# Designed miniproteins, single chains, continued (5): the designs that were tried, part 92

Each design is a single chain, and the fold is of that chain. pLDDT is the mean over its residues in the fold that is shown.

## One batch from the design tools (miniprotein)

Design m19193
Fold by ESMFold2-Fast:
Structure m19193 (fold): chain A 59 residues (1-59)
Amino acid sequence: MTDEEKQARIEEVLAAGLSTKALQELLAEGPEGVLILKEAVERDVQKGVEDLKRAVEKV
């Protein structure tokens, strides 16, 4: 798997909103799927923090 393929998979998982079905598919791929899930969760958390900060500034 190339770094570009990993990036594409992470973007797809984030676009799907980390649905239960997407999580099950990643886990079924084994260790590579777990690494993609870890990166997706880290990006989602970072984006959530930024969104929360902007929401607080807007209120």
Scores: mean pLDDT 72

Design m19194
Fold by ESMFold2-Fast:
Structure m19194 (fold): chain A 75 residues (1-75)
Amino acid sequence: SFEKVKKIIEEFSKELFEVARHYRETGDLEAARERMEALIEKVKEKAPPEYQDILVKSLEKTGEALLALAERELA
């Protein structure tokens, strides 16, 4: 179960990096947030119930940090 959570984090972290990269390139924060929210919903469906809260919280924090870093590079 822990190894399954790790694999999910690795998979969706890559997708979050792509969302942040697109935000850095376009400046479209609304589109970036919508894509991030859609990714978090997919994670909720794939994660084992006992790890869902921890996994979602970790990915949300990572996503927000990546968007903040991308924003610093916009100008």
Scores: mean pLDDT 79

Design m19195
Fold by ESMFold2-Fast:
Structure m19195 (fold): chain A 91 residues (1-91)
Amino acid sequence: DYELFLESLEATSEELTKLVNAVKNKDIKAAQEAGEKIAEKVYEVLKPYDEERAEEAKKQILDATKRLVEAIKNNDDIGATAAVMAIVATV
């Protein structure tokens, strides 16, 4: 759905920028906070249209955020990139 896609992008654009900057700076706390905010915003955008899909998207973003945090802790730049791409793909 084009309209839902644009609303999700608009709602998450600031947090996606913060997420990328946190990864570049290896800031675990900022990465976790940005990922959690992205999950919350995607959930709120999707919930009125499809609550089941909203819950699934939230879960996928939170799971990818956990993988991102672990990748940053382990200095795994490839794993961190994969986790960011998974978050972006879910938006």
Scores: mean pLDDT 83

Design m19196
Fold by ESMFold2-Fast:
Structure m19196 (fold): chain A 60 residues (1-60)
Amino acid sequence: MGDDIRRQARQITRQMRQQYIDSLKRQGYPLDEAQRLWDQREPGLVRDIERILRRQREQQ
């Protein structure tokens, strides 16, 4: 799909996922647990990122 906002949100979400998982691994969480915690957080985070990007587009 040619939606730039959706593409940017996916890219940001992938970067945040990697940082989040790496942070939890450094704190001693096993990979499976870190992935499960991300899966619970991801839907709300994607929605918030898309909202922020839409707001920025409207201002520019």
Scores: mean pLDDT 76

Design m19197
Fold by ESMFold2-Fast:
Structure m19197 (fold): chain A 62 residues (1-62)
Amino acid sequence: MEPELTEEQRKQIAALTEEAAELMTKAMKAGDPDKMSEISLTLLEAIKNIKEGKPAVPLPEL
């Protein structure tokens, strides 16, 4: 697919990135590197889904 993002897709990616940053901070405080990796991978998958016009997958709970 062409890497052309709508304004709505950009907003969704920005919101997910912010949410992921908060979860990463919580995982870091908990000393859980596996959870940090899971958050990162889930964020990448969610961004890919948004770029493909699919619904974003929810980020993992801590």
Scores: mean pLDDT 76

Design m19198
Fold by ESMFold2-Fast:
Structure m19198 (fold): chain A 80 residues (1-80)
Amino acid sequence: SMAELEEAIERGLRVLEERGNEKTIKNIQENLAEARRLLASPDPAEQARGRLLLEEVAGLSRMIVAIEEIIKKREEEKKL
């Protein structure tokens, strides 16, 4: 659903904010703005492109969260 995609993006952005990765945050925000612009179009073809872009951004955001979990586990192991 659209809400699930937006939740995935919000989780990814939160991870990037904690890491101070401003460049990737800006890139995700720009792609999200473009996706929202396309989704607001009266053209069904543009709405479909917007949905695909939103799914791509959500997929990347899920990868960011997965990578962060690996990093956190490694950092916890180094503290021991």
Scores: mean pLDDT 85

Design m19199
Fold by ESMFold2-Fast:
Structure m19199 (fold): chain A 100 residues (1-100)
Amino acid sequence: SSLQELLVKVLGSEFQSLIDLMKEEGTPEEEIEELKERFKALLARAEAVASTLSDEQVEEMFRGLLEISAESKKLLEEGVSALEVAKKFIKEVEALIDAA
């Protein structure tokens, strides 16, 4: 569904914003590449799981993602490093997918 495609696109966009911030903060390239690899696997898993869900269930996952995104923005505003926020983002998205 278009909602599934939107979920995957938003998830990718949110993570790309964190990658951009990590680069601006001078995070080592090796750390960035490790997180990119982990996220690529997570994104593939999210797409596979979402393909088995109803539109209503995908909307529920989307609400969870928006809550994770809002918390990430708050942590960044409070001065938490983009690397630490990205690690937490991956962990919380993994938990969201596992709960689906």
Scores: mean pLDDT 86

Design m19200
Fold by ESMFold2-Fast:
Structure m19200 (fold): chain A 64 residues (1-64)
Amino acid sequence: MSPEEAIARARALAEAGAPREAVVEETLRAVSGLPPEDAEAVFRATAEALGISLEELRALERAL
């Protein structure tokens, strides 16, 4: 999966009103095969789509 596809999926889920937990879980699944720099770009875009900071997204990731 490309970083662009992962970002598009996260944005689509957020736009559809999916729970934040579901968006974070899908993002974690999508980035599992990506290089660190690409994974970082996907996390940043996901946080932006959810209207939260990257730090808040990392806190949600740790809570799962």
Scores: mean pLDDT 78

Design m19201
Fold by ESMFold2-Fast:
Structure m19201 (fold): chain A 114 residues (1-114)
Amino acid sequence: SELERLIEKARAAENPHQRAVYLHRAGEEAFKEGKLDEAIKLYEESIRVALEAKDYLLAAESYHNLGEAYFKQGKLDEAIEYYQKSKDLYLKSSDVKGAEEAEKNIEEVKKAKE
């Protein structure tokens, strides 16, 4: 499967940046397959590796996707938490567009609580 291929590429990656990228992509594939718990674990591992590599933009993207996975599970408070972490990292990275998208997603989750 594409998911299995991406996990193998992450395992074979010799540098932290490349490993974090493949873990992020594996998380995206797991999400597409409806494997939400697996997607969450893959995004969490991608975030850990990305932060160690000081790849704050990739960490922000993975936090964003982690928020989306929790939102899809109906875990609204966790979704808001991870979108907020994504927004904070985008702002620290001067990515105003990424921060605006994260804020929009926070507002969408808050509407789902009403």
Scores: mean pLDDT 90

Design m19202
Fold by ESMFold2-Fast:
Structure m19202 (fold): chain A 100 residues (1-100)
Amino acid sequence: SMEKIAAFRERADELIAETEARLRALGASDEQIAEVRTYLRVAVGEVEEALAAGVPFEEVRAALDRLKQQAAETIADPAVAAELARALDEIGRIAEEVSR
């Protein structure tokens, strides 16, 4: 549903902005914030494609879990990695709510 995708995108954009603000408050660099934004934009794109295709939420969850694992291996700062993991979990929650 185009309406579901639009609702998801609005909430996801708010979450990304909140996550960037939280990272700045933690003293994260612009480079670290840009890296987190890249992961979150990939996650948003995968969820939007899944919603457009009408795939079960379990497939969305699996894709987000893979990104979460990749981020844990790539992001050196544990506090930055924790904020990204939190944001990915919240993207999954928003996607599940919108899918219902």
Scores: mean pLDDT 86

Design m19203
Fold by ESMFold2-Fast:
Structure m19203 (fold): chain A 101 residues (1-101)
Amino acid sequence: NPYLELARLYLKAAKELLEEGEAKENVQFFLDRAEGAIKAAKNVGSNNLIADEEAVRRLLEGLKENGKLDPSLPPLTPEQKEEFRERIRELEEEIRRLEEK
């Protein structure tokens, strides 16, 4: 399912930003996109979308390199980092369950 593949790419980007200690807003941006892709997979079941790993990677690098990551935003607290890790794990398990159907 290309939407589930896209969701995994967004979760990978969220996980990378999370481990780098980036602002909550930047991690949430990719989590929202992953949740949207999972929702699309549930509702449409369409094979018309191809998951583009390079497009997701360019989006992530563009946020890092072109200053869209606001350096004035506070870094994630340890508590927020753990909450995001748990949410990522929950979404990864949801993707796995949907692929078994």
Scores: mean pLDDT 71

Design m19204
Fold by ESMFold2-Fast:
Structure m19204 (fold): chain A 86 residues (1-86)
Amino acid sequence: METIEEIKKNMSDEEIEKEGSKLMLELGVATEEELKELREKDPESFLRLATLIIAMKKEKVEDEEIVSIVKALIEEIKEALREREE
C-alpha cells in the first residue's frame, strides 16, 4: 500500500506513534492506559496499528469504519498478550 510506504518514508517511528496515539484517543478506540500497555508489551504491533490508522485517515476511510477495524485489532493484540501470560 503506497500510503503506508509514504508514511514510513516521511515520518519517524516516534512521530507515527505520537500521531497514531492521538487519533486512537480522539476516535475513542482505546484509553491512554490501554495504549501505554500495548506500547510496553508489544511495541511492534503498536507501531503497525498507529501506521494503519494514519493510513486509513489519509485515504479518507470513514471514522465509523476506522473505529470498527482498530477496536477489533486492539482486542486481537490483547488476546495474543493474554495467551503469552500462560
Scores: mean pLDDT 80

Design m19205
Fold by ESMFold2-Fast:
Structure m19205 (fold): chain A 94 residues (1-94)
Amino acid sequence: MELSEAQARALAAQLSTLTDAEKAALGLVVLAQSISDEAVLREAVAAAVGTMSRAQQEEILALLEKALADPRLSEELRRKLAIMVEVVREALAA
C-alpha cells in the first residue's frame, strides 16, 4: 500500500498516540487493503489474531465493528472489514 508523504507523516504522528489495540486494528486494516484474495486475507488475519490475548481480541473486535459502521467506507473495504470481524469472532469462540 502506497501513501503520500503527507499521509505517511500524519499516520506516523497519529500512530504514536494510539493504544496497542488501536495500532493492531489499524495494522489489520492496512494488511487487508494489501491482500486481494479472501482466503489469503482470512489466513493472514487469523495468524495475526492468534498471537493476541483474549482481551486484545475483544478490543480489536470492537474497533473493527466501529470502523465497519463508517458510511464513508468503500464496498471493497467494507467487505474486507467484515471478513476480519468474522475471523476475530471465530478466534474468540475457540
Scores: mean pLDDT 74

Design m19206
Fold by ESMFold2-Fast:
Structure m19206 (fold): chain A 68 residues (1-68)
Amino acid sequence: SAEMQQLLDAAVEMLRALAAELRARGFSREQIREVLLRFVDWLISQTPLSEEEKEELRARVEEIVAEV
């Protein structure tokens, strides 16, 4: 749905902002990955997402981590 796509887009932007902040604080790429994945797992536990939407969020974490 459009509402779910907006939620995913907002979550991705929050993940990018969090990754940038952690990098600025001296966290390693692996530490950043762990924090982002824990945040995604928490978000998934709070919101009923499809398997495809869950996979999209996890794939986005890997993309963000690769760019850090």
Scores: mean pLDDT 84

Design m19207
Fold by ESMFold2-Fast:
Structure m19207 (fold): chain A 75 residues (1-75)
Amino acid sequence: MLVVVAGDDPALAIEAARARFDGEVLLARNGAQATALAAKQGADLVVVATRDRIDLLSARSGAEQYGLPLVHLEV
């Protein structure tokens, strides 16, 4: 399983993703980049760990556009 993660705290976002999902984790700078990277790499899941509503909205928009599963973590 390939998971792309973006978050306000990259280390915490990676740890939270690894605790919940088995597989390879790739880090992106923000939600928009996470969905673009996931589409490019053929990722199974996008995880966004952010309190930034604009970043979350960008991630959701990209996930819908590319048909990607998205998980929001409130950490």
Scores: mean pLDDT 80

Design m19208
Fold by ESMFold2-Fast:
Structure m19208 (fold): chain A 99 residues (1-99)
Amino acid sequence: LDSLRQQRLEKLERMNQAIERGDYREASRHARELSRLLREITAADTSLPEAAKRHYREAADHLDAAADALERGDRREARRHMIESTSHLLLAVGEVLDS
């Protein structure tokens, strides 16, 4: 589980770096890998509150949508989904802290 969480942080950083370089194909790849890691963490961590799991799944769905938008060159739609994903990740952290 700690390995999955570490991989999530690494993929987030690589995605951000790819976006800064304008490498939207690579950014899309990292976004999809982040989505997969969030779903794996949600499945593996039985200690997570159900509300936190729901927010991690919503964050993963928005990362998949952001990846699709990046592949189409739709930067505005990609940004919208990335903001939604980040918001759900923050809400998930809040649910963990409240548990």
Scores: mean pLDDT 84

Design m19209
Fold by ESMFold2-Fast:
Structure m19209 (fold): chain A 96 residues (1-96)
Amino acid sequence: MTLEEMLKAVEEGLRRAERGELDPSTARLLEAVKIALEIAIEEGLSEKQLEGALFGALQAALQGKDREAMREAAIEGAKMSEEELKKKLEELLKKA
């Protein structure tokens, strides 16, 4: 699946949210994914950097932060090392 195909799917999900068909928390997570995908397309991110951007944006969304904070978190996430990203994912899985 291309980044553009993923973005189109997320935008369709957000249109459903605008119609009141999705829970607000789900709509918020979709907005975070959209922000990360837009940054990945805009900045030409690698798959590894996209994983970091998705993690950052989703974490900010779960913390109830606004769109600008999600964008900043996605940019910072894209800069994370592979080791830092793996450690954060392991911590998240232990809490689940």
Scores: mean pLDDT 78

Design m19210
Fold by ESMFold2-Fast:
Structure m19210 (fold): chain A 103 residues (1-103)
Amino acid sequence: MEQAREAAEKTKDFVEEAAKQKKPVKVTVSGEKGADVVVTGEAEGEKKEWVIKGGTAGSGTFQGNGANLTGVYVGETADGEVSLAATYSDPTGGSGAITLRGE
């Protein structure tokens, strides 16, 4: 779903900007199929939300210390699922993954 990919790309940009500023970052995705999915990005002092409409389901959380972030990747599957993953130079610096699924 184009909306799921756009939200993932906005989330990637938010995480990369937080990493440049060496800020802790957390991303949470919540929503049910047939309802709006909320993607919440949190970095020191700032919280931003993106709403995906139209039957996308999403779940998961990833978080890390922006100072240790080495990459953020948006993946796409053949069935319209979008994933966001991050890599860290310190294994204790971050964990988790999120997924977004289109109809």
Scores: mean pLDDT 61

Design m19211
Fold by ESMFold2-Fast:
Structure m19211 (fold): chain A 92 residues (1-92)
Amino acid sequence: NIRQGRRMFQQGFRHIRQGRFGTGIRHFTQAIRHFRPVNPIMTGQMMGVRHGVMVRRGRHQQGIRFGVQAVRMTPVNHVPTPQVQQGIDIAQ
């Protein structure tokens, strides 16, 4: 369900911006569950956003696992949606 995924994704960003990284990551995980059956490319990009956030927090092992998942789901030459691009920009 893309609509629910987008809402959970936006709530995740709100929590990340407020320094609540654990809550934000949980919201991203729920968003991924809603995107996965509908859009594998967006799902891979969301996994990439989680990877970036975990790496920024120094949780490199969890970041590696999320990065591997993102690579498996996302083609090399993908074009992100505006919402996913916002997530990538915030994670970087």
Scores: mean pLDDT 61

Design m19212
Fold by ESMFold2-Fast:
Structure m19212 (fold): chain A 104 residues (1-104)
Amino acid sequence: GKKKTLELIEKTLKLIEEAIEALKNGDYEKALKLIEEVLKLIQELLKEEVLTPEEKLELGILEGLLLIVLGVGKVIGEVPVETLIKVLEKIKEKLEEIKKKLEE
């Protein structure tokens, strides 16, 4: 329902902010753990009936991009900090848009 979806969005937004801060501070172990939690919450959001098919597709594309960036980083043995922050900021923007629509 709407209340559960809003609670999931707010929790995801908080974890995204914490992940971005950890990335900026060079705390990569903490950042990667927070990003793993963000990915789990996005998967739960994609199951919510109150999201439109278009919102689910856009959120799913951003989730896929985040997974690709993490996968490439693992192969090259480097944390792609700037790219991870950019993708997390785009996920945050999309979740804020969805939250605003649900609060109207």
Scores: mean pLDDT 88

Design m19213
Fold by ESMFold2-Fast:
Structure m19213 (fold): chain A 64 residues (1-64)
Amino acid sequence: AEELANAVYEGVKNGDDKAALTAAVEARRRGIAEEVVRILEEKVKENPKDKYAKSALDLARALA
């Protein structure tokens, strides 16, 4: 789950929308989308100024 959460975050941060979307879809396919969302929620709480973490969370929630 953490690997896919990091892949969504890094994809968003690097402007690689395809990589971010692929990781979020893979999390849903494996049945761990909710855990990926939880990990990204914690990342947003740790650094509320990180716009990439928020965007990654929004993407993961939309595809959960």
Scores: mean pLDDT 81

Design m19214
Fold by ESMFold2-Fast:
Structure m19214 (fold): chain A 111 residues (1-111)
Amino acid sequence: SKSLEEMTPEELIDETLKKKNIPEEKREEVKEKLLKLFDKLLSELSEEVREKLNDPRFAAALMKVLLEYEIKEEQIPELAKLLNEDESLLKAKTAEEFEEIVKKIIEELKK
């Protein structure tokens, strides 16, 4: 498969939907729910983290992880707090590094 840096944001999300065995006819509904979840998360993130997410590759990586870990709306405030407190997120230079850091944070959230 392509590296995260070589994939478009749409390709990255579509591959994640495929890996989760989401039927084609349900993909638009899942994408709409994901966008609403992402918007809610953005409203609770610091300006520095939001600035980083202006890069569509980092935004797609975050949305991919939200989808892979089946993050619920009720988890967003705690997730936002953990993301805001993680200094390594701001230092991530690639979408792949950003994805790894977000995955680690979500694993801590689920403990």
Scores: mean pLDDT 79

Design m19215
Fold by ESMFold2-Fast:
Structure m19215 (fold): chain A 110 residues (1-110)
Amino acid sequence: DPAKVEAYRLLTEAMRLLREAAHYARQAPNPELGKKAVEHLEEAMRHVARALNALDAGDYDAAIQHLEEAVKHARKAVEYARQSGNPKAAELAERAMELLEKAIELVRKA
């Protein structure tokens, strides 16, 4: 399934961007807000992992639900990263969010 293969590629890239965003968020000038950004990035990563497992099982509805939760957490991470004074963490989280949204569209068409 070409759409499934492309969704895996996008989710793998999103996971890398979320990990990189967490690295920068840990270095934020405001450590309390940086910690909140990291917590939301880690929750987004857990939901991406669950979405990948759901795709492997052929459960596209579960995959979409997990990706929607991942987008929600990534969006919160962007807010906290910006407030923490780390624009690089926010930029990386926004890029991950865009890839997650593209993956949702591909899975919905599969």
Scores: mean pLDDT 90

Design m19216
Fold by ESMFold2-Fast:
Structure m19216 (fold): chain A 80 residues (1-80)
Amino acid sequence: MEEEIKESKKKLLELTRDTLLSFAKSLVDSQVPEEKRAEVMEAIEATIDRELAQVEAGKMSLTEASERVMAELSRLIKEV
């Protein structure tokens, strides 16, 4: 049961990564000029991976990591 919870947390991290990346791609594709989309996507994917690595290490909550990713995504979109 506890092992299943740990596996569920790992799968939740994977689903969260996919969800955040899909959401970021949708916003970037709709709000960012085509010439800058690859740069913004590369930056946000790196942020997602770093924040989720902190969650996996037990140093940050999933909620806090998601909030940080969303804040960075909003910042990147506003600066283009």
Scores: mean pLDDT 80

Design m19217
Fold by ESMFold2-Fast:
Structure m19217 (fold): chain A 67 residues (1-67)
Amino acid sequence: VDEAIEEAEKLKEETKSEKARKYFETSIKNLRAGKYAAGYGNMAKGYIAEGKSEKAKEYFKLAEEAL
C-alpha cells in the first residue's frame, strides 16, 4: 500500500492531465483511509487517463483482489 501511495503522489506531481491528477488524488485519499479497492481502482483510472492501459490493468486486478 505504501508503494502505491508513493507512486500516486509522484504521478500526481508529474502528470499534465487534470483528469489523471484528480484520479491520483482520489486514489491517495482512499488508500490512506483503508479503502483499498476504491484506491487501486482510481489509480487504474488515472493510468487510463495517461494512456497507460497495461499499468491500469495491473491496478484493476489489485482493486478486484482487495474486495
Scores: mean pLDDT 82

Design m19218
Fold by ESMFold2-Fast:
Order: structure tokens, then sequence, then C-alpha cells
Structure m19218 (fold): chain A 64 residues (1-64)
């Protein structure tokens, strides 16, 4: 349902925000490059999923 898609997007946005905070804190603490690269990868993956689902929601709304 549309409500379920919106819920999923909200959950993904919270996940992205949490990962971004972890990344910034890791930068501040001069974490190993491997940790920084892993966090960047996870952020990028979540960001792509958010964008994909938002486009689906907008497409469904435009069709109605």
Amino acid sequence: SLEELRREVRELILEESGLTLKYLLALLKEAPQEELDRLQKEIDEVSREIERKIREIRELLAAQ
C-alpha cells in the first residue's frame, strides 16, 4: 500500500541519518579508512533505495 511505502521510506531516512552520524563521528575520531569506506558504502546504498522508493511513490500518486 501507499502507506506502507511511506513508512518504509521514513525508516530508511532514519537509517541514513544514523549512518551519517556514525560516519561523521568516525571522521572526528580519525577512524581507519576501511571503516570510513564501509560506512560511505552503506550510506550510498540506503540513499539509492530511498530515491528509488520515493520515485515509486510519486509515480503511483501521478497515476491516481
Scores: mean pLDDT 88

Design m19219
Fold by ESMFold2-Fast:
Structure m19219 (fold): chain A 86 residues (1-86)
Amino acid sequence: EEQERLEEERIERNAERGYQAGKDSAKAMGLSEEEIQKHAERAREEMRALTVLRLGYGPERVADAQATLQKLAEERKKEIEERLKS
C-alpha cells in the first residue's frame, strides 16, 4: 500500500512539473487560453509516460507510455525548432 502510494505520488509529481513547464511554454508562444490548457495537459501526459517507463510497469503500460512519449516529444521538438529558426 505505501509502496503504491509512493509510486503514484512520484508519477503525479512529475506530471505536475510537466504541466507547469508546458503551460509556461504555451503562454510564451502566445497561444489562446484554450490552446494553453491543451498544451499544458499534453506536457503533463509526457511526464507521466516518462515516469511510467522509468518505473517499469507491465509491458502493456510501458508500450503505451513509450508511444505517448515519442509523439509528445516530437511535438515539443517542433516547437523548439520553430523558436531556433526565429
Scores: mean pLDDT 75

Design m19220
Fold by ESMFold2-Fast:
Structure m19220 (fold): chain A 88 residues (1-88)
Amino acid sequence: SAAIAALAAEALAQPSPFDRQRTLVTGALELIGEPELAARVGALMDELEAALDDPERVAALEAEIEALLAPVREALDAALRQILAAAA
């Protein structure tokens, strides 16, 4: 509970919606025990923000992120719901 509250506060402190989403997703992955996946997804999200002028590259990066998240999707979504509830 303390870790969830701290992550919610850190996400709300981020100045941009993108940085908030990145903090929420990578932090939630770390909370479910997937720190290496958190690092990979974070790096791909950084590449996605840098590639916003290239729709094909954005689509490819989004597909790669979703493929990486698919095996942990239920656990990630459950963790994100708990974090967002703590932020409200």
Scores: mean pLDDT 83

Design m19221
Fold by ESMFold2-Fast:
Structure m19221 (fold): chain A 100 residues (1-100)
Amino acid sequence: SSLLDEIIELLEKLKEAETLEEAQEISKRIMELINKIEDPNAKKEVDEKFTKVEMALAMSFLHSQSSDPRGQERAAALREIAEKLAEEAIKTIKEIKEKL
């Protein structure tokens, strides 16, 4: 599925996003593609996995802008979590693609 392949490519780019604005633009495109998934079960599973990535990454950027001296440490930990969640999402989408 070219649609699922594009979502995988965008999740790889999301892992490398340097700014909240860049992450939000990539996330918007991923959501537009998820809304085009015709299989309701695949759509729900991809949406759930993506939402976890988006939340972790957004929290990472917010902590990086904190006036708390530990903000950078918290941001780095959340970024690592977001990257692991993105890898899990990519794996799940590849498994969905093989079943279709």
Scores: mean pLDDT 87

Design m19222
Fold by ESMFold2-Fast:
Structure m19222 (fold): chain A 97 residues (1-97)
Amino acid sequence: AKSVDELKDLALQSLDYHLDYIGVPESDKEKILARYRTILDTLAATGDLDAGLAAVRALVSELVEANPEISDLDEFELRMFFEYMLREFHAQLQAQR
């Protein structure tokens, strides 16, 4: 079984690869990863998925506002990916009990 820290690292690694794939600059990527780690840390501590999803949606909205070159399709896919990753992390935490 993977530890909570291993699950966080896997989620952040997957997000890092996705952000590289869509061409997010390194400086912005580091900022996003740091904020997402905080969301994962809070979710691991509280188990509150609804609060985590709200935080992820806010993060994606801020990212899109800062990067107006992001298309509506890329915004939608980015939001779905961030939410999917958070739901998967939550499901793995629940499986550990």
Scores: mean pLDDT 80

Design m19223
Fold by ESMFold2-Fast:
Structure m19223 (fold): chain A 75 residues (1-75)
Amino acid sequence: MPEDVRRLLEELRAEGREIVRLAREGDWEEAQRRLEAMRRRVDALFPHVPPELAEELRAIVEGTEREARRIREEQ
């Protein structure tokens, strides 16, 4: 895997973990802001990546959204 792609995936996974941490701490505004920024970044990448990588990027965003929402719903 190219080094830049590996770094991107690791950065996005780390950002996802940070968003979930903020949600668990009750920082919903910051968590939502970062999640929206993450979505925009991933959407901008879709035309430039192969389908398999696009699926991985989508999974990271969707997983983060689902986990943050679950945490909020559980209060």
Scores: mean pLDDT 80

Design m19224
Fold by ESMFold2-Fast:
Structure m19224 (fold): chain A 70 residues (1-70)
Amino acid sequence: EVEELAGLSEEEALAVTQQRVREIFAKGDKEEAELRKKGASDEEIQRVSMKAVADAIREVGLLEEALLRK
């Protein structure tokens, strides 16, 4: 949440955001692999990839908002 990041130093907020983005893509990769094993459509796999990108963009936006509050 923005409030948690705003309470951190700039370096800490950057580190937390980088870790969250890594976790988002790791989870997305795992979900894609499971969908491929199930024979899911390219559209279903693409939706998982798009969600991971959207979630990562959201985390960067939270970081930007938190830094603007400092």
Scores: mean pLDDT 82

Design m19225
Fold by ESMFold2-Fast:
Structure m19225 (fold): chain A 93 residues (1-93)
Amino acid sequence: SQDEEFLEIFEALLKDALEGVLESKDTDLKVESIDLIGDFIKKTLSSIKDEQLRQKLLEIAIRLLKEALKKEKDEEVKKKLEKLIEELEKELS
């Protein structure tokens, strides 16, 4: 399915981006990267007209962000991840 391939590509890209954040030791760069990741997720969601596909993408994004939050040790970066997760969870409601 093209939708399944799209979700797999999205998951791979987001996972790689979050791994880059986790590997960085520069707090300012990490915070800026999370803002860019958040924009990427929100723009992708805004481009999707199919509600089922949108919900699946939201679930993938929230899961990966929560996994990154568990591994992150920088408190400012954690706050940014928590805020982004909260914003995306409101889209599920």
Scores: mean pLDDT 87

